# Designs tried in a protein design run: designed miniproteins, single chains, continued (4). Part 12

Each design is a single chain, and the fold is of that chain. pLDDT is the mean over its residues in the fold that is shown.

## One batch from the design tools (miniprotein)

Design m12387
Fold by ESMFold2-Fast:
Structure m12387 (fold): chain A 58 residues (1-58)
Amino acid sequence: MVEELKEEMLREALEQKTMADAQEAIGRQSARLFPLVSPAEANRIANEGVELATKHLA
């Protein structure tokens, strides 16, 4: 389940046209994760998403 949410977050981020939209999508998806994982783990997954979006959209 956590891995599925992570995959959905990354997929949605990569489908956005701008970095601002990608960051917003990551923020919404990470909100679903922190009830299931520690805040530190949720932040780590969100940072991974931002890094991938930056590489894809840059």
Scores: mean pLDDT 72

Design m12388
Fold by ESMFold2-Fast:
Structure m12388 (fold): chain A 56 residues (1-56)
Amino acid sequence: KELEELYERALRVVDLVPESLTWARGEPYTFTPEQRKAMEEAARRAAEDLYELSKK
């Protein structure tokens, strides 16, 4: 339940990164498939770590 919510939040942030970088750079930016996979993996690990800390 809580872990799933944290993961969903992390994925939403990942989806916003290309938009933010496009704005900051003034030119289109998109993830490669490999970069996207790495970001999704990182988001999942972060969510798992936060969930573990929240339980204490």
Scores: mean pLDDT 73

Design m12389
Fold by ESMFold2-Fast:
Structure m12389 (fold): chain A 71 residues (1-71)
Amino acid sequence: SVSELKEELRKLLREQGYSEEEIERLLKGIEQAAKTGKVSEKELLERAIEWVKKGKSLEEIERELVRMLLS
């Protein structure tokens, strides 16, 4: 579910040392991105989780999400 994916992403970002403010900013960005209808919130969350697990920085993840919206 979307709620389970959000909690997994929060947990991973906390383990990487990101602040709650940075984590919530990313999640709000994903929610706004999903409202465009181009990509589902579930797909955006799954990709963000994969990128965190691959060692991408929050800045890199944000750039990739923006790229997905412009495609």
Scores: mean pLDDT 84

Design m12390
Fold by ESMFold2-Fast:
Structure m12390 (fold): chain A 80 residues (1-80)
Amino acid sequence: MSKEELLQRIVDAALSVSLTRSSLVPRPVREEAEQRLDDAVRQAKAAGVTPEELQAARDAYPLKTPDINAELDQAIQALS
């Protein structure tokens, strides 16, 4: 998997987690989304993706909501 694919996977997973934060979403669906984000961050870290590269991907992402930004900030910190 390329570095660009790993970055895109984190952004997509963070969006999914942000969408599942609604009280109307069942807990197993939220837990699955959170697990996918954790897996994406873990794979990216193992592949040598830097916090700066994820920060740049976040800045380039067109949807800038507080919820997705919070998930991406946590992912950036986890890469540190």
Scores: mean pLDDT 78

Design m12391
Fold by ESMFold2-Fast:
Structure m12391 (fold): chain A 101 residues (1-101)
Amino acid sequence: MELEELEKKREELEREIRELIEEIRKKLEELKKKGINPEEVKKLELELQFLEGVYALVLGVYRSLLKKNPEKRLELLKELIRKLEEILEELKELEKKIEEL
């Protein structure tokens, strides 16, 4: 069933996002300890904090809308997956910026 495939995709994306956030955080903490480009590291820490906030907001909105409109689960899940894919792409771009330091 399409719904089951989308739920698995959502779980996979949420796992990948959480793992990448933790990996980026560890890389930034290592750069900070070594005193590498402290001003740029602070900027990247703020970008990570912003993306973490966006991720939390996207999940919160999905849960709120699903509670109000459980019959729209499939539509809401498709929109959530699209937004999670965008967040994952932005996190990958942030990781590349860190690797350039």
Scores: mean pLDDT 87

Design m12392
Fold by ESMFold2-Fast:
Structure m12392 (fold): chain A 65 residues (1-65)
Amino acid sequence: VSKKVALAIEAMALAFKFGASVKTEEKDGVLHLTVEGASDEQIKEIEKELKKLSELTGEEVVLEK
């Protein structure tokens, strides 16, 4: 199982918890996430959690609106 896949699953779980939707795309070995329906505060929380997970897994993540 790829650490990248695990990171994507956790990101989707966080978005669902906040009532938002998220799409994940892999480009050049980097995860790109598009978040819809989240408030600015929720986006910041998702970004903080993803940053921590990125540090733990060694995978980079880009967060888009």
Scores: mean pLDDT 74

Design m12393
Fold by ESMFold2-Fast:
Structure m12393 (fold): chain A 68 residues (1-68)
Amino acid sequence: ALSAEERLLLGLALWEAREAIESGELSPEQTRERLVAAVRRWAEELGFPEAVIERLVAEVERHIDELA
C-alpha cells in the first residue's frame, strides 16, 4: 500500500492529468510523459527512495491509462 505522502503525490498527478486531457492542450500520451517526468522530479526533490519513486510512477501510468 502507498503511504500518505505517496498518495498525495499520486492525487496531484492524477488531477493534473485530468486537467491536461480536459483542456485538450496535450494528448493522453504527451500527458503521461510529462506527468511521469514531473512525479519523478518532485519525489527526488522530496528525497523519496528510488523504490518509492518507481511505485508512484507505475501507479500514475496505470491511472492515466484508465483516463485515456
Scores: mean pLDDT 72

Design m12394
Fold by ESMFold2-Fast:
Structure m12394 (fold): chain A 75 residues (1-75)
Amino acid sequence: SAEEQVANLQKMLDDMLAQARADNSITPEQLLAAAEQYTKQLQALGDQNPATRDQYNALAERFRDEMKKLAEEKE
């Protein structure tokens, strides 16, 4: 279901954030590049699924903001 897809994607993004926090070798530049890449992918998924577009866009915004915060913490 669409709800299950959004929930699974949220969990995957949360797991990615946890891994990025644990990995001291990741640079701020790499975190920002990854944030841009995944944000664009999430927005594209939203565009393909109009009924869930707002959910994917909100997920993309939250992920981008969290990755930016993590990048700032590593500077």
Scores: mean pLDDT 80

Design m12395
Fold by ESMFold2-Fast:
Structure m12395 (fold): chain A 80 residues (1-80)
Amino acid sequence: SEELEKARLKIFRVLIDGIENNLPKEEVKKRIMEILDTLPLEQAKEVVDYVLAVLEQHRDAFPYALSVVEEVKKEIDEKA
């Protein structure tokens, strides 16, 4: 879906911005949650799971990003 693809790209851009500008984890998390809140809960979970899977494949390169998305996944799972 074009909508899901756009959400994934927005999340990766937020993560990159967080890394490059040393943004607080809570601010990066908030921005990601705002993107996910534009989607139905089922689709938000799918997007988070995809982003998490990509970051887990690159754990050594992006430990900060992985940590942020793990917290986002926990918050999304708690909304169910």
Scores: mean pLDDT 84

Design m12396
Fold by ESMFold2-Fast:
Structure m12396 (fold): chain A 61 residues (1-61)
Amino acid sequence: SVEELLKELEEFVKEALSKASSAQADQIWDLLVEMQERLKAGEDPKEVIERLKKGIEEIMK
């Protein structure tokens, strides 16, 4: 389940980055770094992934 969510997230991030401006790409990358730190801190992977997807959608709006 988590592995499938990570695979879907990877494709979602690649799709977003392919369409992003330089400024949007920088914001997406900063968000990825923040979420990686949250995962290292022991936060729930599903919650981290959902937050990341929502953040990327907001950046791409």
Scores: mean pLDDT 81

Design m12397
Fold by ESMFold2-Fast:
Structure m12397 (fold): chain A 107 residues (1-107)
Amino acid sequence: MIEEMERLLEELKRLLEELKSLTDNPDIINAAQEIVRIVEEVLELAKEGKKLSITEAIGLALRLIGLGIQVVWEAEKIGNPEVIEIAKRIADLATEAAKLILSLAEE
């Protein structure tokens, strides 16, 4: 679980840097950065042996999914195929992170 979360975070950070190289659009960049921040914070809590309540885990999972949708929607408005491809990848990883966060809750 922790190792899988670390892998997702590394891939998200790499995709964010690729995204920044292709676009300076603040809406897409800020949403992608927020996804990275949430995953980093949850990973730090997990490494410290701190447990998330089921309510906190659901809230974070829904926020990650929502941010992923926002990243794709903003990328589609830009209309750059490379940006859209990276955005979809970030959204997929945000969904996988949401699933892992839910599995780290009480059940």
Scores: mean pLDDT 85

Design m12398
Fold by ESMFold2-Fast:
Structure m12398 (fold): chain A 79 residues (1-79)
Amino acid sequence: MLKFVVIKGVPGSEAEALALKHGAVGVASSGDRALAIFDERGNVQALEKEIEARGGTTEVLEGDDPVALAQEAVARLQA
């Protein structure tokens, strides 16, 4: 199962580093926004906790359709 994590309110480079530390298989960022992609092996809860501790926010999208998840994640990033 895939998880897409939309991250806001922390520097994108910092969010990318934290996501990769916790097992993200893909990351992208711009400014204070980032997207992290996880499979079943990564620790999304640990990432969420670290982002919240830094004053940021996370939204987790779950599913098996990577195209639908990517489209929804981009919409959430732009909001």
Scores: mean pLDDT 83

Design m12399
Fold by ESMFold2-Fast:
Structure m12399 (fold): chain A 74 residues (1-74)
Amino acid sequence: SSAETAAVLERANATIAALEAARAAETDPHQRAFLDGAIDAMRALMARTEAGDRAAQDALSALSDVADTLLAGI
């Protein structure tokens, strides 16, 4: 549904903002590259989700769950 898609995108935006904050504080090049990759992957899935790709919406939700777990450990 449009409401479900909007909720997934809103959550993804919040997760990306948190990843960007973590990246800004990170000085280790390996961890910075990992965070950059995660942000890029989420942005690509967001664009596909906005275009109506349901598989991308499911993948974005799953990646948000993984990112939230990683952010809780940072």
Scores: mean pLDDT 87

Design m12400
Fold by ESMFold2-Fast:
Structure m12400 (fold): chain A 80 residues (1-80)
Amino acid sequence: LTPEQQQKLLEIVSKWNKKAAEIKEKALKGEISLEEALEKLDELGKETIAQLKAANFPQSVIEEFQKAIEEYKEILKKEL
């Protein structure tokens, strides 16, 4: 990846992390169910993957991000 692509990737990923943390916080407070939180994380993940594709990131980067989403969901299941 070029330095510009790396910076753009960090920007996209950091925005996903912030929104994912907000979803997690709502679930921990009992404002939404675990099932609703997982659904919202899936929707957010799909939107973020679409952004990565639009920014011409290679499939390998998209696959690593997909793994990160799956890991985040597993951690959330254990914490709730």
Scores: mean pLDDT 82

Design m12401
Fold by ESMFold2-Fast:
Structure m12401 (fold): chain A 64 residues (1-64)
Amino acid sequence: SAYDELRARLEALGLPEEVILSALQLFKELGYDPSKIDALLAALEANGWDVEAAARALGVLPAP
């Protein structure tokens, strides 16, 4: 599944479990759309693996 694919990619990067779980929750808000995985990973990396900042960058959360 797209969920398992994203989880495997995040685990391969050596990220903490808390970050992985938060990123997977954000992916749920994106409808588990496999076409959005690369954009999600790019947003996470650009924001230093801050899932809330990535969610704002992707338009899932409003800007502060």
Scores: mean pLDDT 84

Design m12402
Fold by ESMFold2-Fast:
Structure m12402 (fold): chain A 76 residues (1-76)
Amino acid sequence: DDELVRRAIEWLERRGRRETAERLRELHEQGLDLTTAMALLYSQGLITPEELRELGKELGSPDLLSLARVVELSQK
């Protein structure tokens, strides 16, 4: 939803993750939800599993926390 995406973009920008923040904005403008956009950003190497976990905790998003767990397991 728009508010969660906005907060995610602000969080990434404050951490100096400007390219990732801009790509997230583009994906959301294309109609992707936050969790799907984050999965694509991870596949592109633009976000780490640790960042997904921290962001999921910051936003209180169970879907992002679940995604972080899945991608952490997939690193093996």
Scores: mean pLDDT 84

Design m12403
Fold by ESMFold2-Fast:
Structure m12403 (fold): chain A 84 residues (1-84)
Amino acid sequence: MEAFEREREEAARELRRLAAEAEATGELEAIERAAEEHARRVLEVALRAVELGIGTHSREEIERRFAEERREYAALLEELRAAA
C-alpha cells in the first residue's frame, strides 16, 4: 500500500512535468483524448474476459474498480489544470 502510494506520487510528478510540456506545445487535449480511448479499450477487454469466464473478478467488481480509477484520474487532471 505505502509503496504503491509512493509510486503513484512519482507517476503524478512525471505526469505534471509531461502535462506542462504538452501545454507549451498545445498537445494536452490530444493526450487527454488518447488516455480516455485507452481506458475505454481496457474496460471493454476486461468486461469481455468476464463474459468468457476468464479470471476471478466479477463484472460488478471490474466496473467498480474502473469507476474508482476514473474518478482518481479525473481528480488528477483537475489538479493539473489548476496548477497550470
Scores: mean pLDDT 65

Design m12404
Fold by ESMFold2-Fast:
Structure m12404 (fold): chain A 89 residues (1-89)
Amino acid sequence: SMPSLEEAIAAVDAALARLLADPKDEAARRAAVFTLARLADSVPDEAARARLLRLTSEIYRAARAGAPEEEIRALVEEMKALLREAYAA
């Protein structure tokens, strides 16, 4: 079943914290991105799900490339905005 919006946003924030805690930890990075991908997959709207999955991939690539924290935070905020839109539909 789909998580509540509050649970989804909390999980996104936890994933961001994990991504930023140790930028060199590939296992932590994969676990964080897996959480984001599972949230995206739970969204029933196909178009919204596809956008969230693309954004999840972009977050992974940015984190793996050592992008600035501000860039990773901006992508995660975009994901939270898309989740809020999907839940409002």
Scores: mean pLDDT 86

Design m12405
Fold by ESMFold2-Fast:
Structure m12405 (fold): chain A 89 residues (1-89)
Amino acid sequence: GAKLEEAKKKLEAGEKVTIKDTDLLAGVRMYAELTEEFDPSKITLEVTGVTGDATTARAALAIHRGNKDEARRLLLPLLPESVIEKALE
């Protein structure tokens, strides 16, 4: 989509990119695609809203509030720790 293409162009220009999404799953997918080609330290994931289950909604809210410890606790059963740490930086 247009957001992914714009983010790629910014990263190719050496700019820092923030992924802002209301869907945790959509945000994580975009983050995963960008980190395959580009430096993860230049990519920040910020997610708000809900994705249809209470645990995912709580994790998204924790990320939105910058509560990295709570986000880690909620996401550890769902995602590998390395993916969570990259998503929260």
Scores: mean pLDDT 67

Design m12406
Fold by ESMFold2-Fast:
Structure m12406 (fold): chain A 83 residues (1-83)
Amino acid sequence: EFDELMKKAEEEHKKRIEELNSRIEQAKKDPVEYAIEQARLERRKALADAFEKIVKDPSKAVEYLTEAFTRVRELEAEAEKLR
């Protein structure tokens, strides 16, 4: 039903706002820990993006994996500098 879809969208929006507020609180409480967590999310995204590219063009798999692993290394190094 349309009303149910709208209510679900509003609930999802509320959940997103709560997630953002939680992240803001984490950033205020421990900026280093927040940065490390963001690096973890970026790492997962980089690997997922590389996998998607490999599926579309397997001939460049080595190139895409090297790029993704380099990005992961950079993100981990940046997070470690904050500790």
Scores: mean pLDDT 71

Design m12407
Fold by ESMFold2-Fast:
Structure m12407 (fold): chain A 67 residues (1-67)
Amino acid sequence: SAPVERTVTLEADREAAGRAIEAVERAGGSVTRVDVQPGRTTLTIAAPDQETLDRAIAAAEEAARAA
């Protein structure tokens, strides 16, 4: 499969953004860009295939929701 990339926006502070990035890496994805704003973090996530990208995005969203 061809490498894939997607940009996602999370309602996450800096601490939650850190958890989301770690979750992406554990899922086999890579964070290529990070934009942290108060209450909002935008991540660009790259992966070797769509299946890995979907898992990485889901992992990031779950990690960001953890209170």
Scores: mean pLDDT 83

Design m12408
Fold by ESMFold2-Fast:
Structure m12408 (fold): chain A 83 residues (1-83)
Amino acid sequence: MEELKEELIKRAEEALKEAEEKGMSEEQKIRMIAAAVYETLLEHGVPPEIARKAADKVEELLREGKSIEEAVEEAVRLVEEEL
């Protein structure tokens, strides 16, 4: 799970950077980050229903002003609890 957390943070930060380079709004940045989390979880064999819940949690926490690291930590906990 530590390896998964680090990869999720990396992919989320890459998605944010891409969204910033494209001049996307804050809402669009949040959606791009959540999409990156969802895709990464699917690549690691997490079931789509669990990956969706985790991505939705990331989106929620980012809207609340939490950092990418904090949002990803909560998403990983959710995945661990659901598996």
Scores: mean pLDDT 84

Design m12409
Fold by ESMFold2-Fast:
Structure m12409 (fold): chain A 69 residues (1-69)
Amino acid sequence: RKVVKVPDFISQDELVDIFGIIQQLLEQGASQDEILKKVRDYLRNVYGFSDEQVDEAVKFVRQLLTAIS
């Protein structure tokens, strides 16, 4: 099993929301690129993360998607 580092600026509640979005998009048959784009848009618009924080969170999500593939 791969160890995936969670960014320190992401709370437990925000992690649950992110996982929920990933799960819903995977159920819809979305590609990894589509999931990453939707997560990026969500983090900017809902949480107000900076571009640097969004990039780190997207890297985290990409590592998760790679680990489950």
Scores: mean pLDDT 77

Design m12410
Fold by ESMFold2-Fast:
Structure m12410 (fold): chain A 77 residues (1-77)
Amino acid sequence: AIKVKVKSGRSEKEVTLSSPKFSELAKKLKLPSAIIDKYKDFILQDGDVVHLHNTPETQKKAISVVRNNKLVLAESW
């Protein structure tokens, strides 16, 4: 199992994943199937920080994954 930090607005929570696949976290976060499928082979690492962004004006959403202070994944929908 790995532990990742999920940040959304002011909310910050640690999530324990039984599988390191990003697709498992993406399903848990209810991301669009197109994004889950696109990153099905992306592997998360322990200590990764996942940022969820919402823009109220446009209803636009984004996700980014940061590893050792480096951006390793970024997507919007």
Scores: mean pLDDT 80

Design m12411
Fold by ESMFold2-Fast:
Structure m12411 (fold): chain A 81 residues (1-81)
Amino acid sequence: MLEVTVTRSFTATGPGAGTTEGLVNALAMEARGRAAEKLGVPLEQVEIEAITDATISPAGATIAPGQAVTATVTVVARVVE
């Protein structure tokens, strides 16, 4: 198993600039891609076993337009043979 952490910082461009759940899922998919690159395997051979941490600053389900957002997601990725 491989643990991968992805952090993204951006300025929210609209009301709700995506949901916190949608942002976490997007970063988990990015972490899966980084795991595939680190292991030298095709993306199809990497599965997310768990999302072990998801932190979004500022806290809340909806982010205001123009607000600075930092999101960090840690996943445990597994290679399937």
Scores: mean pLDDT 73

Design m12412
Fold by ESMFold2-Fast:
Structure m12412 (fold): chain A 86 residues (1-86)
Amino acid sequence: MELTPEQRRILAALAVFGPMTPEELAEKLGISRSTVTRLLDELEAQGLVRRTKEGDKTLYSLTPAGARALHEQAVAELERLRAERK
């Protein structure tokens, strides 16, 4: 799966901090709420995050597919860096 750097930051934040609202993600990542909402919509369309409604709050959580995508990207990048060092 091809993840943009911004998408990886969202998935990593959810992996580290657990389920969060778009407002909490915007605060933690230092980006606008509108950008976070767009990225979350893209990630939900890919099945990488799950949206859960809790009253008037919307929480987003990492799916098993999202956790796998994040792990695969991290492993692939680490292997490339190790191969380049020789």
Scores: mean pLDDT 77

Design m12413
Fold by ESMFold2-Fast:
Structure m12413 (fold): chain A 98 residues (1-98)
Amino acid sequence: SNTEEILKKIEESLEKVVKADEETKKTIEEIAEESARLGIERYEELKAQDPKSDALGEAQELADERAKELGKEKGLSEKQINVAAQLANLKLADYYKK
């Protein structure tokens, strides 16, 4: 995966005010991976039931929601939670649109 490149872009998106340290970057990555995996599973389930369903939209929504939930549970800031959610959606899109 290109996790290191994605994390560097995320660090830039956190602006000059807050920089993620290596531990925080790892936490964000783990949340994003788990959330994207959940979204992928939902996408595959929906497509198996109805190939014409808007599975991507629902999968992205679920991945976003899960990333925000996990980020809050792990004590991440609002900006870090949003970064984890964005990374989850990027991972899901990469899987689907590759």
Scores: mean pLDDT 76

Design m12414
Fold by ESMFold2-Fast:
Structure m12414 (fold): chain A 86 residues (1-86)
Amino acid sequence: MLSKEEREELLKLLEEREEELIEEYHRETGIPREVIRRMIEAFKHLIREGKLSEEEKEFLARVASELTGLPFEEALEQVEEFVKKA
């Protein structure tokens, strides 16, 4: 797990690069910028608290399902597994 100091540095990096990441990911995937912004916010929440809300997990699972073609339930399991490792 990341230390408190490493988490603070990662959050700062995400904040500094937010617009760059949104534009890059939008170009590569075609995901709407608003959706990518919500993904970054969920990721920041995971880094700060070590967990995601059920709504954030469901949102990420829907995005992953659309990107990968995996069924929603399988994408949700992947998101939950990722959160457990963070």
Scores: mean pLDDT 76

Design m12415
Fold by ESMFold2-Fast:
Structure m12415 (fold): chain A 82 residues (1-82)
Amino acid sequence: MDKKTRDELIEESLELLTKGSTREEIKAMAEALEEAHPELMSGLSEKQRLAVSAVRYVAHRRGIELSDQEVLELANEVVKKL
């Protein structure tokens, strides 16, 4: 993906995780993802699980298809900025 799209995905994911109301929604999504996709979520830290859920949510809202590898890479960048 291009730098602008990448930066926007990271920035929106950070915003979701820093606002109390949206953070609680993303936490619920992370719990649901751990149940549905343990292969993606197991072995991740709590911050990484929240970041994965935020990135997936933002990408889905924007109609952007991401591989699991791309989601994990973006989530790690989000975690570095938390």
Scores: mean pLDDT 80

Design m12416
Fold by ESMFold2-Fast:
Structure m12416 (fold): chain A 72 residues (1-72)
Amino acid sequence: MLEEALKIVRELAEKHGATPKAREMIDKAEQALKEGNREEAARYLAGAIHNLPDEVRDEVVERINALEAERG
């Protein structure tokens, strides 16, 4: 889920635009994930989502919830 959530957030941030802060948080989440630090990656991902515009944030949440629903 974390890898898919990060992909969704990055895709939507690139498509709709994001603040420099949101992009920095996305980059840090990817770096933490590459280092094997899943807890830190999840923290930065949450920060990135909170720094996205409301419309983009709602779309991110909807897509992540859909992925979680498929897993049961």
Scores: mean pLDDT 79

Design m12417
Fold by ESMFold2-Fast:
Structure m12417 (fold): chain A 84 residues (1-84)
Amino acid sequence: SVEEDLEEFRERYEELLETLSPGARERAEFLMRLLEEGLPLPEIFERALEWELERVKARNPDAPEEDRKHAEEVLRKLIEEFRA
């Protein structure tokens, strides 16, 4: 169960990263590796998503508002679904 949930989350998260900068994906992979070091699954995922949201804002201050809002909405939706 947990392994299947993790796999589904990873697939959805990787698809989401296609809307983000290449650097954001590299950071996400690093954060996912922290999970394998024994950090609690819910905490690491929530922190990874929150960190990506902050990164999108910081990295793209001059990006078109449409693109930035889209990335933020997708990230927020994923966080919300994970919490549910």
Scores: mean pLDDT 63

Design m12418
Fold by ESMFold2-Fast:
Structure m12418 (fold): chain A 62 residues (1-62)
Amino acid sequence: SAARAGRSMTEGLQASPGEGTRRAAIGELVRAGGTREQAEAAVRHALDGDAEGAAKWYAEAV
């Protein structure tokens, strides 16, 4: 499911890269038990279109 989550995050953040969307994504990953650094890394990779990188950091966060 991490690969699917990484693709979904990448598509969503590429379509809506605003502060609200980024803040919501970070908050959800931190709420799931991830660190802020892991959540920010996942979002950064997603914004860059790197679905594999986003999936890696998503998996570490949850």
Scores: mean pLDDT 79

Design m12419
Fold by ESMFold2-Fast:
Structure m12419 (fold): chain A 73 residues (1-73)
Amino acid sequence: MPSAEQLLAQLRALAAQIREALAARDWERVGELLGQMGRVLAELLRVGSPEQIAEARALAREVLAALHAARAA
């Protein structure tokens, strides 16, 4: 089983990849990466510490803000 630390690292990597895909306006890739991020986030919410969950929620908020900005542009 992946550790909560490994899941959080994967979530950080996915958030960076989503931002890259948004900058490239690759909406198909954005959709696929969001699906992966959702699965990793769900698993982390089950096994993570409150601090790790807070960081994961902050990353999710950053991705949502980037999505909103990209759609508005």
Scores: mean pLDDT 83

Design m12420
Fold by ESMFold2-Fast:
Structure m12420 (fold): chain A 76 residues (1-76)
Amino acid sequence: QQIEDDIELALGEIGLAVARLDKNLTPEEFLRLLKTILDSVKSPEVRDRLLELGREAAKKMGFSDEEIDRIVEEVR
C-alpha cells in the first residue's frame, strides 16, 4: 500500500506540474484535470495530499482565492 500510495502521489504531482506549465489553462479546465487526478487515486491520504498540492498549483497559476476554494469544494 505505501509503495502504491507513493506511485499515485508521484503521478498526481507530475500531472499538476504539467498543468502549471500551461499559462492559458482556465479554472474550469484545471478543475476537470484535478478531479480526474483525484478520482484515479484509491488512498484517502494520497487524495488529501494531492488536493493540497492542487491548491498550491492553482495559486501559482494566478487563480483567485475564491476560484481555488470553489475548485477544492467541487472536487471533494
Scores: mean pLDDT 75

Design m12421
Fold by ESMFold2-Fast:
Structure m12421 (fold): chain A 74 residues (1-74)
Amino acid sequence: MEEFQKLIEEIRKRRETNDKIADSVEKKLKEQGKEDLGKQVRDLIRRYGVEFALRLAEKYDPELAKLIKEEIKK
């Protein structure tokens, strides 16, 4: 039971971290005039996680990848 509770807590913390990164990336993209992209990247991070979004960005948008990496480091 205690191990199961710890696992649930870890999952919740990871979700909170992903949500914070998603919101931060969206805000920065909106400040750059890329509001629609910001919303799409936010939804991608929330649904599939920040690592998946980062891998996609590294392949298709190096500047977006850099921005995501900076938010992860916070």
Scores: mean pLDDT 80

Design m12422
Fold by ESMFold2-Fast:
Structure m12422 (fold): chain A 55 residues (1-55)
Amino acid sequence: GPAAEAGRRAAEAGASEEEAARATKDMGLQHGAPLAARGRTSSGAGAAASVAGVS
């Protein structure tokens, strides 16, 4: 529903960080490293939103 879409839109603000982590994983780097970074990105969701700018 619209609430879920709003949540996803907000999550897209963090796509830059999450995208970097995913790209690192796709490169076939050591297993665990990109997953660890993804955990930090999840915790930093608020920071990503701030960087994206809510204007």
Scores: mean pLDDT 50

